# Designs tried in a protein design run: designed miniproteins, single chains, continued (2). Part 46

Each design is a single chain, and the fold is of that chain. pLDDT is the mean over its residues in the fold that is shown.

## One batch from the design tools (miniprotein)

Design m5678
Fold by ESMFold2-Fast:
Structure m5678 (fold): chain A 102 residues (1-102)
Amino acid sequence: SALEERLLARLFELVGLRQELAATDEADRARLLGLLDRIGALVEELAAELDLPEDVRARIRAELERARALIAAGAPLEEILDAVARVHELVLAAVEAALAAA
């Protein structure tokens, strides 16, 4: 379906953004924040398309804000990647549930 193709394309884009984040110098805060903003925008598009429950959206927002705070604090890249991995896990679970229900 057109919805399935769109969701899979967005998930593929999210994987690419995570790979770019992992390849970024942890001292390059401007680039890390720019990539996080792109991830956040993509995730908001997916949340809207999937009509995610508010509790799931709140959890996603909390992990994105945690990643932002970690970048601002100059935390190790691994901790930033862990926060983004939790966002990706929540989105992936929601997409898998939507596709299984179709």
Scores: mean pLDDT 86

Design m5679
Fold by ESMFold2-Fast:
Structure m5679 (fold): chain A 98 residues (1-98)
Amino acid sequence: MEGLIEEARRQLEEAREALARGDYETAAEHAANAALNAVAAGDEELAREAAELLEEVLKRLPEHAFGLFALALAYSALGDKEKAKEYLKKALDIIFSK
């Protein structure tokens, strides 16, 4: 669990740096990995921080299936059932061509 928290923080910093330079694809991948590692570690505050950053990145990449699945999992873990369901639906719509 300790390694997952450290990895989540590292991924979150990489996501912020990528976003700052306009590299939305790299930012989405790092933010998604940060959210997933935070959820796996049970760190709700870190999961929320990563999910919020990922939401910002996905405003520029609305069809990023991995990011949308990561948001669905993160918000499910955070108890936000409505956001989790919405992001899951968006991810499935991309994969199955709506």
Scores: mean pLDDT 85

Design m5680
Fold by ESMFold2-Fast:
Structure m5680 (fold): chain A 64 residues (1-64)
Amino acid sequence: MVKELYEKVLELSKQLRDLGLTGTADHFEEKAKEAYKKGDEEELKKLLEQAQAVVDAVTAQQAG
């Protein structure tokens, strides 16, 4: 499960880069890597929720 959460955060981070939010993408990747090394599933879940919220907010703002 930890690996799947980590991979999902990396996918969202890639989407953030595609949206021009390179600094935010770098932040999520670094945090996810640290949490994955520690096996911190709760931190990875929080990062996943936060990254998804940023993607959703940015895409909603660009769409309308």
Scores: mean pLDDT 81

Design m5681
Fold by ESMFold2-Fast:
Structure m5681 (fold): chain A 111 residues (1-111)
Amino acid sequence: SANEEKARKLIEEGIKYIAEKKYEEAIKLYKEAIELAKEDSEIAAEALYNLGRAYFKMEKYEEAIEAYKKAVEIAPDSEIAKRALLNMAEAYRKQGKFEEAEKYEEKAYEL
């Protein structure tokens, strides 16, 4: 659909902003992509995963974990969910939460 095409383009533009270290600009585009992709779980999960990555690069680990959790909830049996769980484990490690990190890393390998 037109909304799916727009959401995918916003994700692609956001990824370019991440490469330029323009994380706040990328976050804005990913949030717009999530709103457009409401009916498409794959695109919404991809946007949420990339939102989590942007927060992670800003060292906003709590916000990163929240975005990754939402990506897993929307598309639990997907490659995006596996990557989100692994990156969520890394965010927990950055917070010194090693038991949570191990738990989510184990969940990723069960997918």
Scores: mean pLDDT 90

Design m5682
Fold by ESMFold2-Fast:
Structure m5682 (fold): chain A 64 residues (1-64)
Amino acid sequence: SMAEEQAERIAEEAEREALRLYLEGRYDDASKVLEEAAKQLEKLGAFEAAKRLRRGAEQLRSMA
């Protein structure tokens, strides 16, 4: 569905940007990218993907 395709794109883009920031040592910024994407995924009904990104955000925030 279009919503599934949009959710996949949001998750992939957020994961790429968060990885870039992570490699730069910018853990708080990487966490915020994943948290923002998780909110968008929740609006699309992609709850499992959103939960995965929120867990990643919490881990990154603990490293900052």
Scores: mean pLDDT 87

Design m5684
Fold by ESMFold2-Fast:
Structure m5684 (fold): chain A 65 residues (1-65)
Amino acid sequence: SIPIDEADVQISLLAMKASIYKLAGEYEKAAELYEEVSRLAEAKGDLELAKIYREEAEKLRKLAE
């Protein structure tokens, strides 16, 4: 069984917050939050998840420019 991890909950909440800012057109704030999600995923060893959110943040930063 996979236990509920507090880090996984924090990642999910931050990713949801980033999605809300993205939908609101606040691309810079959304990018910052996805960068934080990527960092937390990397810290827990989930390198694939970290890559996905890092790439999303890079796309959003380009949209904010």
Scores: mean pLDDT 84

Design m5685
Fold by ESMFold2-Fast:
Parts: structure tokens; C-alpha cells; sequence
Structure m5685 (fold): chain A 74 residues (1-74)
């Protein structure tokens, strides 16, 4: 594994932690437009990084589904 791939995997892991924190904030404090927009932005970045590292299509489809469901709640 090269440094570029490792850096992208670290960035993806950090982004997944951010997404988990945002989901917890939504659950604890309620679903606001601001939190949904932040979640959608983070999910789109997760999709981009997952595609770049060659994640399986099943993983990519799950992320796309989460984006669609979040956008429907705006």
C-alpha cells in the first residue's frame, strides 16, 4: 500500500468518525437543516474517498442510499 492510498484511508476513517458524531448530534439534539446539510456534505466526501480507494459497489450503494435518505429529510 502506497502513502497516497494510506492517506486516503486515514482521511476516510476520520470522516466516518465525523459522520458518526453528526448522527449522534441529530439523535440527541434533533434533526435540524444545518445538521442535515453537514451530514450530507460529509456523506458525499465519504462516497468520493470510498470510490477513490476502490471500495466494493455494495459499500458505495449504501453510502448513496444514506445521502438520498438525508436529502429527502431536508
Amino acid sequence: MDEETLNKEVELAMLQIQIAVLKLEIKRHGETEELLKELIKALREELKLAEEIGAPEEVLEEIRKEIEEAEKRL
Scores: mean pLDDT 83

Design m5686
Fold by ESMFold2-Fast:
Structure m5686 (fold): chain A 55 residues (1-55)
Amino acid sequence: SALDEVRELLEKAKEAEAAGDLETYQKYLNQALGLVLRHQIPNEEVEAIVKEIEA
């Protein structure tokens, strides 16, 4: 699902950040945002995922 793709992209972003690859981190974040906008994913779902992963 689109929500699962967003979660996967955010997980990859976190891994890139941990590896010190901030450019790849930003690319994955932008890709996740693009999916959110295209698929009209509820903001509450996106915020919950971001909060959980970034915590």
Scores: mean pLDDT 79

Design m5687
Fold by ESMFold2-Fast:
Structure m5687 (fold): chain A 61 residues (1-61)
Amino acid sequence: SMKDEIIEEILEILRESYEKLGVPEEEINKALETLRKALETSSLEELQSLLRVMKAEYERM
């Protein structure tokens, strides 16, 4: 679904951010799985808004 696609894109951006911070892969995987469950409870509109902000900030950095 479109919602699942947006969740995956958000999680990809967060994975890259955690990797840059030197977080261990095991901890990244646990954190992202927890966040995936939380994001699944959000509306499509909320997820689209979050992704726009995250992409703008991440691309600028």
Scores: mean pLDDT 83

Design m5688
Fold by ESMFold2-Fast:
Structure m5688 (fold): chain A 86 residues (1-86)
Amino acid sequence: MKIVVTLEGANPELKELARGAGEAGEAGGGKSEVREEGDTVTVTTENAGPGGAIAAVGVGVQAELQGHETKVETKGDTHTITSRPR
């Protein structure tokens, strides 16, 4: 499956968590790409396994706990998690 995590208004802690989710996907045999632009970070992981999926969901939960709004969208085998400030 493909997982895309996008964090808008991300602090350094959330950026590190997002990178960690990409690394978890790679540990499962996937490939991860990180793109950062200002306070926005996007981590795209192709062929993510269950560990990568769990880590990505964890990032969304942590963003919610820090006052962000998290949305999850699924289209085919692509799962997109987007968190933005309220």
Scores: mean pLDDT 81

Design m5689
Fold by ESMFold2-Fast:
Structure m5689 (fold): chain A 68 residues (1-68)
Amino acid sequence: MMQELLEELEAQVRRIIALNPDASPEELRALALAAMDGLIANAEAQGVAISPEQRAELRAVVDAVIAA
């Protein structure tokens, strides 16, 4: 369910930004990538296969939300 994973990641990245108002874009990106890795690990633990292409799509969401 890529759409739900993308929406959850976007929500978590937005929360990271809100909780870290003084953080640099590089710090926010590091925190967001850690959250992405956690979401992928949770999905894989529940039997959802995440392809390299889907991982790249999730990473693009992190970059887009932080750049906005």
Scores: mean pLDDT 82

Design m5690
Fold by ESMFold2-Fast:
Structure m5690 (fold): chain A 55 residues (1-55)
Amino acid sequence: MSLEEVAAQINAEAKARGLTDLKVEVVDGVLRISGSQEAKEAAAEIATRLAVERG
């Protein structure tokens, strides 16, 4: 899964959790995450899970 796909998946799962203010984008090969503190924490959890699942 590419970083762009990971960013899209994080946004989709955060939206499913009701965190619609989250913005995740890929800039220069890194994930940039912005939003409320709750949205950022959820994004970090989702990103960690996706990294493990991606294997």
Scores: mean pLDDT 77

Design m5691
Fold by ESMFold2-Fast:
Structure m5691 (fold): chain A 76 residues (1-76)
Amino acid sequence: SELEKQEEQLRILERDYKETVETLTKEKKYDLLIEALERAIPLAEKLLETVKDEELRKRLEELIEEAKEKLEELKE
């Protein structure tokens, strides 16, 4: 189903976000993490435009907000 496909895409994004933040933070590669987040946030926002399910929208919005907060923290 379309819902299952969108849920799988979100699950992959959540996993990739967590792994990228954890790995690059552990390795102190903050410039690369900033670049990754600056690229990923617009793509996630574009995906949000296609998601109609309210629960998936909330999860994706929360992930985008977390990524934006992390990006601002890194730029301080």
Scores: mean pLDDT 85

Design m5692
Fold by ESMFold2-Fast:
Structure m5692 (fold): chain A 106 residues (1-106)
Amino acid sequence: DEELIEKGQELLGEGVAAFEKGDYEKAIELYEEAIKLLEKVKDTKEAQILLGSAYKNLGKAYFKLGEYEKAIEYYEKALKLFKEQKDEKGAEEAKKNLEEAKKKLE
């Protein structure tokens, strides 16, 4: 389980680096791979925290690509996880991102 969490963290870091370079498609691939690994150990608190971050970052990448419905889906998943883990800062950021994405569909 530790190895899956460590690899998930590594992939999330690589995804963030790709996102910062503007390679949103590569970031999505890396975040999706991280999510697949973390889902295998999802009953751990560490995996739940990392999944929240992964879904938030996946939502941001889809938002940058103009895929607002996908961004909304992943921000809602992130918000649920942040609330379950009592991560107030994560929940506030996810709510902000969710509202911004919803405005794009108006």
Scores: mean pLDDT 89

Design m5693
Fold by ESMFold2-Fast:
Structure m5693 (fold): chain A 63 residues (1-63)
Amino acid sequence: SNLLKKVKELNAKDLSPEELARGIAEVIDEVGDEIMERLIKEGKLSPQAVADYERARAARAAA
């Protein structure tokens, strides 16, 4: 799906850590954690994308 492509593109762009984390958080905010969790369980996210997702969740936990 388009959302999965967005996450993979952000991961592959070699963006700064700040820009990457922000982009991932924005995608998660758009689709929600449930969809991201399903993609991880189905093995559709790269290991790098999973790590970036965990960082975004940590940032949201601070709120």
Scores: mean pLDDT 67

Design m5694
Fold by ESMFold2-Fast:
Structure m5694 (fold): chain A 92 residues (1-92)
Amino acid sequence: MTKEEFKELLEKYLLHRYKIVENPKAPWEISKKQLEEVLKKHKDKSFEEFLREFVADPRKYIPGLPDAPPLLELTEEEREKQIDFIYEAYKK
């Protein structure tokens, strides 16, 4: 998967609902470590399949996440930083 394809999938499924951070402080924030562990357990699936399933039932993957988090408005800089964080987690 190219980084461009990866970016398009994240924009479509994840980045408008959840924010990846080192230390979560809000219910819609996911730690980078939690994301890395979840991705590692689900390497048998395509990344798009994983994202579709995650958005449909996020608490199955990360207990304690809200079912319907608020729509997040990220700046272009924050969006690029999120893509880099998630891409590094995915490569592990």
Scores: mean pLDDT 74

Design m5695
Fold by ESMFold2-Fast:
Structure m5695 (fold): chain A 68 residues (1-68)
Amino acid sequence: SMEELEKVRGEVDKEFQERVQKLKDEYQERAAKSSPEEQEELRKEFLKEVNELHDESEAELAKKEAEV
């Protein structure tokens, strides 16, 4: 049903947003203690990890949607 699908999508999206926010907070804290050169490297790492989290979230959503 649409309600079941909406719940699954909401759960996956919420988990993704929470993971991204936690990652953002961790990288901001590290960046505040880092040199400008280190901040550039951290920025690249952050973007890579966000992309990996997005791929994981898409895979989880596809799996859960297939079960509805």
Scores: mean pLDDT 83

Design m5696
Fold by ESMFold2-Fast:
Structure m5696 (fold): chain A 85 residues (1-85)
Amino acid sequence: SEGKKYYELGEEAFANEKYEEAVKYYKKAIEADKNPSAEYYLNLGRALFKLGKYEEAIEYYKKALEIDPDNSDARANLEKAEKAL
């Protein structure tokens, strides 16, 4: 799918520490997918956290938890971002 391709581009950008580019691609992945996975929102939050955008990261971690309430990575990252405020 187009969403998956954007997600993979976001992952590549994140791995290369191009966090603003990763945010761009993760947002495109979410927009292109009819039912975005919790992982898309989680990784968007992680890229925003790397940019020091803690309040935005918190919003997307919460979105990941709306989709997957038992996502331990999203819960751990949410707690970390809240403590960074």
Scores: mean pLDDT 90

Design m5697
Fold by ESMFold2-Fast:
Structure m5697 (fold): chain A 80 residues (1-80)
Amino acid sequence: MEKKAKELIKKAEEAIEKGDAEKALEYAEEALKYAEKAGNKKLQAEALGVRAAAYALLGDDERAREDVRRMEELLREAGL
């Protein structure tokens, strides 16, 4: 599950670089599900960070801020 989450995070980051917010959101949402199943807070935070970037590209600043807040919570819980 962790390997799949990492692969999906990379695909989401690539989609962000290309300006493809729809694909970035899709990959980030899938990555988050795999990271949650793995119980890996760092991967969950990374997936939320990329999803926030996708929401920002779509102009959804509110959802982007919510995901950043959740990312910060998970990083604190992980001792990061």
Scores: mean pLDDT 86

Design m5698
Fold by ESMFold2-Fast:
Structure m5698 (fold): chain A 75 residues (1-75)
Amino acid sequence: SEREKIEEEAGRLLYEASLLLRTHKIDPEIRDKLLEAMRKLIEVMEDPNATVEELRQAVEEFRKALDEAKKAIEK
């Protein structure tokens, strides 16, 4: 239940980031940070032994990276 809600949120954020990366040119350093955060989130999501706390932390780190990328393209 709680894990399912976090995974649903993670899925929405991953979709948003994927769309952003496809539709905008982003500074390579910011892009690399976003891709690294995506990789870490996916890794935690694929780990059946990962705790809800670890998943929440990965989602928060990813959200921060996504926010940075969004700000970079706003101008």
Scores: mean pLDDT 83

Design m5699
Fold by ESMFold2-Fast:
Structure m5699 (fold): chain A 76 residues (1-76)
Amino acid sequence: MSGQEEAKRHLGEALDAAQAGDMESARRHADKAVSALPPSVQEQARKHIDQALAALQAGDTREGGRHAARTLELID
């Protein structure tokens, strides 16, 4: 699997876990998603993933989706 495909898979798993209330699993998959990306985008991706997870934990699906979309732009 390419780094981009791996990052997308783990991002999806992180978002699903966050929506299910499993923040431990969400953070674990978020870390794996960031690690699969080139070093040049890891800081920005981590920032947006962390914001997406925080928004989803707070029940803000709209803001969570916005940050998730920004992360996908960095992967592609």
Scores: mean pLDDT 83

Design m5700
Fold by ESMFold2-Fast:
Structure m5700 (fold): chain A 67 residues (1-67)
Amino acid sequence: KALEYLTLGNVYERLGDYEKAIKYYEEAIKLDPKLYKAWENLGKVLEKLGEYEKAEEYYKKAKELKE
């Protein structure tokens, strides 16, 4: 189910709907906080929106979760 939200986030990111992409990546993280791909992709979307500081924090979180 977390992977389904990750997939939806990816779909909306490709469509340029960053607001919906963020929503679905956040839902993926709520269901599986260790799903580093969701943190990584959320960082990518925030970077595209100019939220560089938040993007860096989420990239760091993704790196910490990746074993």
Scores: mean pLDDT 84

Design m5701
Fold by ESMFold2-Fast:
Structure m5701 (fold): chain A 73 residues (1-73)
Amino acid sequence: MPSKEEIEARLREAGVSPEAAIAMAHGIAELGEAGVDPEEAIRRALELYRELAPTLPPVEAAWRAVGEVHREF
């Protein structure tokens, strides 16, 4: 399992803002604890974040993306 810090670093490398990366990493780590595959959760959360980022503030886009991934699993 990637650590929360590793997930945050990967999100930042993918172009997510620092504050949004922290929020997304926290949510993805919680999904991993619930049995969701971390690689799939990261992939899907990034996809959703990129769709939402033009419309919402970064941290809100992050939480909406993670919330949607949680509903899918």
Scores: mean pLDDT 80

Design m5702
Fold by ESMFold2-Fast:
Structure m5702 (fold): chain A 74 residues (1-74)
Amino acid sequence: DAIKAAHDALAAASEAGDVEAIRAAIGDYVAAVLRAAGASEEEVARARAADGAERARLLAEHSAQTDGVRSWKT
């Protein structure tokens, strides 16, 4: 599925140590996770526009806390 594919791509990029590939994979994984959680395309675009550190934080937060009601409007 999309989330697994994005997660696997992120893991591979992290193992390779390619910073640009990691940045791209994080963006794709955030988009896949947010869409699966029912986020709007506007919310997905907002998250993708966030810097790498913020995207990583959002990923960790969603993976650990998946609540579906949390606001992504920072």
Scores: mean pLDDT 66

Design m5703
Fold by ESMFold2-Fast:
Structure m5703 (fold): chain A 96 residues (1-96)
Amino acid sequence: MEDAVTLTLKGLQAYSEGKYDEAIKYFEAALALEPDNAFAHLALGRVYYKKGDYEKAKEYFEKAASLGNRQAYIDLAELYEDLGETEKAEEYRKKA
């Protein structure tokens, strides 16, 4: 049985190779073992953002931020900038 750290590393490798669906499977498997893994939520948000699924990206980034991952505020800021919500993007950058 793979641990959540090993699954997260495999997900990061798949993500770096542009294998987004494979990356999602690894990060979801990591979250099945550790539901409050802030980094796995952040990583899933980044994969969905790359796929253009901004609604799922936002959901995962908000969850990562709620679990204490401040890097998620930068990712939320970039997402809101892409949506044209510049004022909200600036608010999130100040929280990072």
Scores: mean pLDDT 85

Design m5704
Fold by ESMFold2-Fast:
Structure m5704 (fold): chain A 55 residues (1-55)
Amino acid sequence: SLELLANDPLEWPREAVVEEGLKMGLSREQAEEAYRRALEEDLTPYGELRRLKRK
């Protein structure tokens, strides 16, 4: 839908990434770190959440 395209050029906005991390059993700080790292290193936030969970 056109509205979804207008909402965010990022596939995962910060709030969604934090909530996903919490659902995975990560802390809020771990989820925010995953989001920040993804922005800085051109990675996917969800991929970084999964990496943190495996550690």
Scores: mean pLDDT 66

Design m5705
Fold by ESMFold2-Fast:
Structure m5705 (fold): chain A 71 residues (1-71)
Amino acid sequence: SMEEFKKIAEKAGLSKEEAEEVAELAEALIKEGYSEKEALRMAVNSVLGLKGYSQEEIDEITEKVLKLLEE
């Protein structure tokens, strides 16, 4: 759910606004046929990339988000 994705993103260190944007994009990608893991990876990369995060920061946050999804 969007609420679960928001909680995961916030726990990974994203702001409430960033977490909401990631959750909304991830839900849209799931509706398009992507898995939860694929959707979250794509959503984190897209949202944080547009906000000026470095690729190293994006990769670290993405790994943390995906680990929280699996645990």
Scores: mean pLDDT 86

Design m5706
Fold by ESMFold2-Fast:
Structure m5706 (fold): chain A 93 residues (1-93)
Amino acid sequence: SEEERRREEEERRQRAETYRQLARAMEEAARRSEDPEIREVLREMARLARTIARYLEGRLSEEDRRLVEELGLEGLERRLYEANRRLQELKNG
């Protein structure tokens, strides 16, 4: 139904906004970091979060579309989780 489609679109937009905010936060953290390894991981996290947001919005480039086709949404979220684990390991020594 149109109501179900509207609800699904709203949920997708809310999730996309969350990932956009995460990407911005990671980009800002990367700019402020003095550790090259931490900067690299933060930028990777920002890129993954932006790709997820754009996927949820249906606004992917051809390159991003191929990555989503290969990994799926679950695979992208898993890579983001793994990148966050590496970030915590680098911060905690």
Scores: mean pLDDT 84

Design m5707
Fold by ESMFold2-Fast:
Order: C-alpha cells, then structure tokens, then sequence
Structure m5707 (fold): chain A 79 residues (1-79)
C-alpha cells in the first residue's frame, strides 16, 4: 500500500538522519549492553528491509536501509 511505502521511506530517512547519534549513545554503554543494542538494531533493520522489499519501496529507500544496516554492523564489529 502507498501508506506502508511512505512509512518505510520516512523510517529509513529518520534512521539515516539519527544514526550518528544512536551510535554515539551505544558507544557510551558498557560493552556487553552495546553489543546487545547493536544486535537488536541489526535484526530490526533486517526485518525493515524485508518489509520494504515486500511493499515495493524504491531502490533509493532500499539502498538507504542497506547502508544504515552496514554501518550498524560495522559499529558492532568495532566493539
């Protein structure tokens, strides 16, 4: 539906915009809590990407979500 595509697009844009702040917050947590937070975020983004594909989100939205997911996974590897 158009409403679901718009919600996914807005969620992707908001995540990209706020990602640096989220990662800074996670880096302030104890290592174990930071790992758990990043693992949950990776799983959430994976599910959001699957939903985006199902609702026919644009390639730009899919690329944005994939870039956000890669950055979160990189942050997890750096812990």
Amino acid sequence: SAARRELVRRTAAEFEERLDEVLEYVRSLPKEEAIEALERLVEYLRRLLEEARRVGASEEVLERLEEVRERVERAREEL
Scores: mean pLDDT 84

Design m5708
Fold by ESMFold2-Fast:
Structure m5708 (fold): chain A 97 residues (1-97)
Amino acid sequence: LEAALRRLEELLERLKKARTAEELIEVVEEAIAVLEELAAQETDPAARALLREQVGALRWIIRELEEGRLSVEEARERAIALLEATIAYLRARLAAA
């Protein structure tokens, strides 16, 4: 969990600096991979469901951006908010362990 949390924090900083759709998609896809790995290792069904829901939300952002329904700026703002919420959740779980 600590290594995944550090990776997500690095991805959040890269996301804040992403200026193109290509850069944003790359960072979000890396975040999805980290969250899918965490979900696969998660034994708590509720936590696993939440992580998979966050993956779904990130995939939705990529799809909407690729289809031109979200601007790069709107997609970045939504992805940042979602990743910040996910990081806060994972930090709370780490503190409770």
Scores: mean pLDDT 84

Design m5709
Fold by ESMFold2-Fast:
Structure m5709 (fold): chain A 88 residues (1-88)
Amino acid sequence: MKEEAEKYFKEGLKYMSQGKFEKAEEHYQKALELDPNYYEAYFYLGQMHASLGEYEKAKEYYTKALELNPNYEDAKIMLENVLRKLGE
């Protein structure tokens, strides 16, 4: 299960690097279906929504990543950035 989740996550990163956000989201969601604790997939879903100006959704995903891994520094930094965008 974890190896399959990692494979879908990595394919999601590949699509994200190509600007194919719809395919990236599909693959990140598949990784989470196989491993609901895959905090990095939540982080990159947050990055996608932030890039679309959907800061409330980005906040939700970064918060979920930090709930699963409180030491995930990148998610903490990006959550703080999104909170500034929301005036929080």
Scores: mean pLDDT 86

Design m5710
Fold by ESMFold2-Fast:
Structure m5710 (fold): chain A 64 residues (1-64)
Amino acid sequence: KLEELEEEIKKDPNNAFAWARLARYYLEQGDYEKALEYARKAIEIDPNNPLARQVLKEIEEKLK
């Protein structure tokens, strides 16, 4: 799963969904700092991406 996401990003670094999925992966692992970094990258690429917006909100709530 992680290797597939990394390969997808390597092929297309502007794929907001791939960055958002990577952020969700790190959120599931409890690595909130990496999850936040990758969620922000997804938002920078596509601020209307629904997965990126959802994951970013969940991460920010965990960091309160």
Scores: mean pLDDT 82

Design m5712
Fold by ESMFold2-Fast:
Structure m5712 (fold): chain A 56 residues (1-56)
Amino acid sequence: EEETLERLKELGEELEREGVRRALEGRPMSREEVLERLAEELGLPKAKVEEWLKSL
């Protein structure tokens, strides 16, 4: 859905900012952690989120 893809982009930008901050502090985010947060925020299974990220 277009609304979900737009939310995914917004969340991706926020996670990128947080990821950079955490990496600078020596606490990098794992790929699994990123997928889990996106799935939880969007209310979707991680597998679906991962497929949509590949489609973008």
Scores: mean pLDDT 73

Design m5713
Fold by ESMFold2-Fast:
Structure m5713 (fold): chain A 55 residues (1-55)
Amino acid sequence: SEERKLILQIVALEIRIVGLEFELSDPSLSEEEKERLREEIERLREEKRELEERL
């Protein structure tokens, strides 16, 4: 079903976001790398919101 597919995609995005947030907590990262990670996290959060609106 479409709902099951959406739920699985949302869960996968949540896992990726948590992983990137964990990476962002590394104090050895450069400012450029931190900015890249923040941009990726924002993109994934927006994708997740869009999918949640379709449920």
Scores: mean pLDDT 88

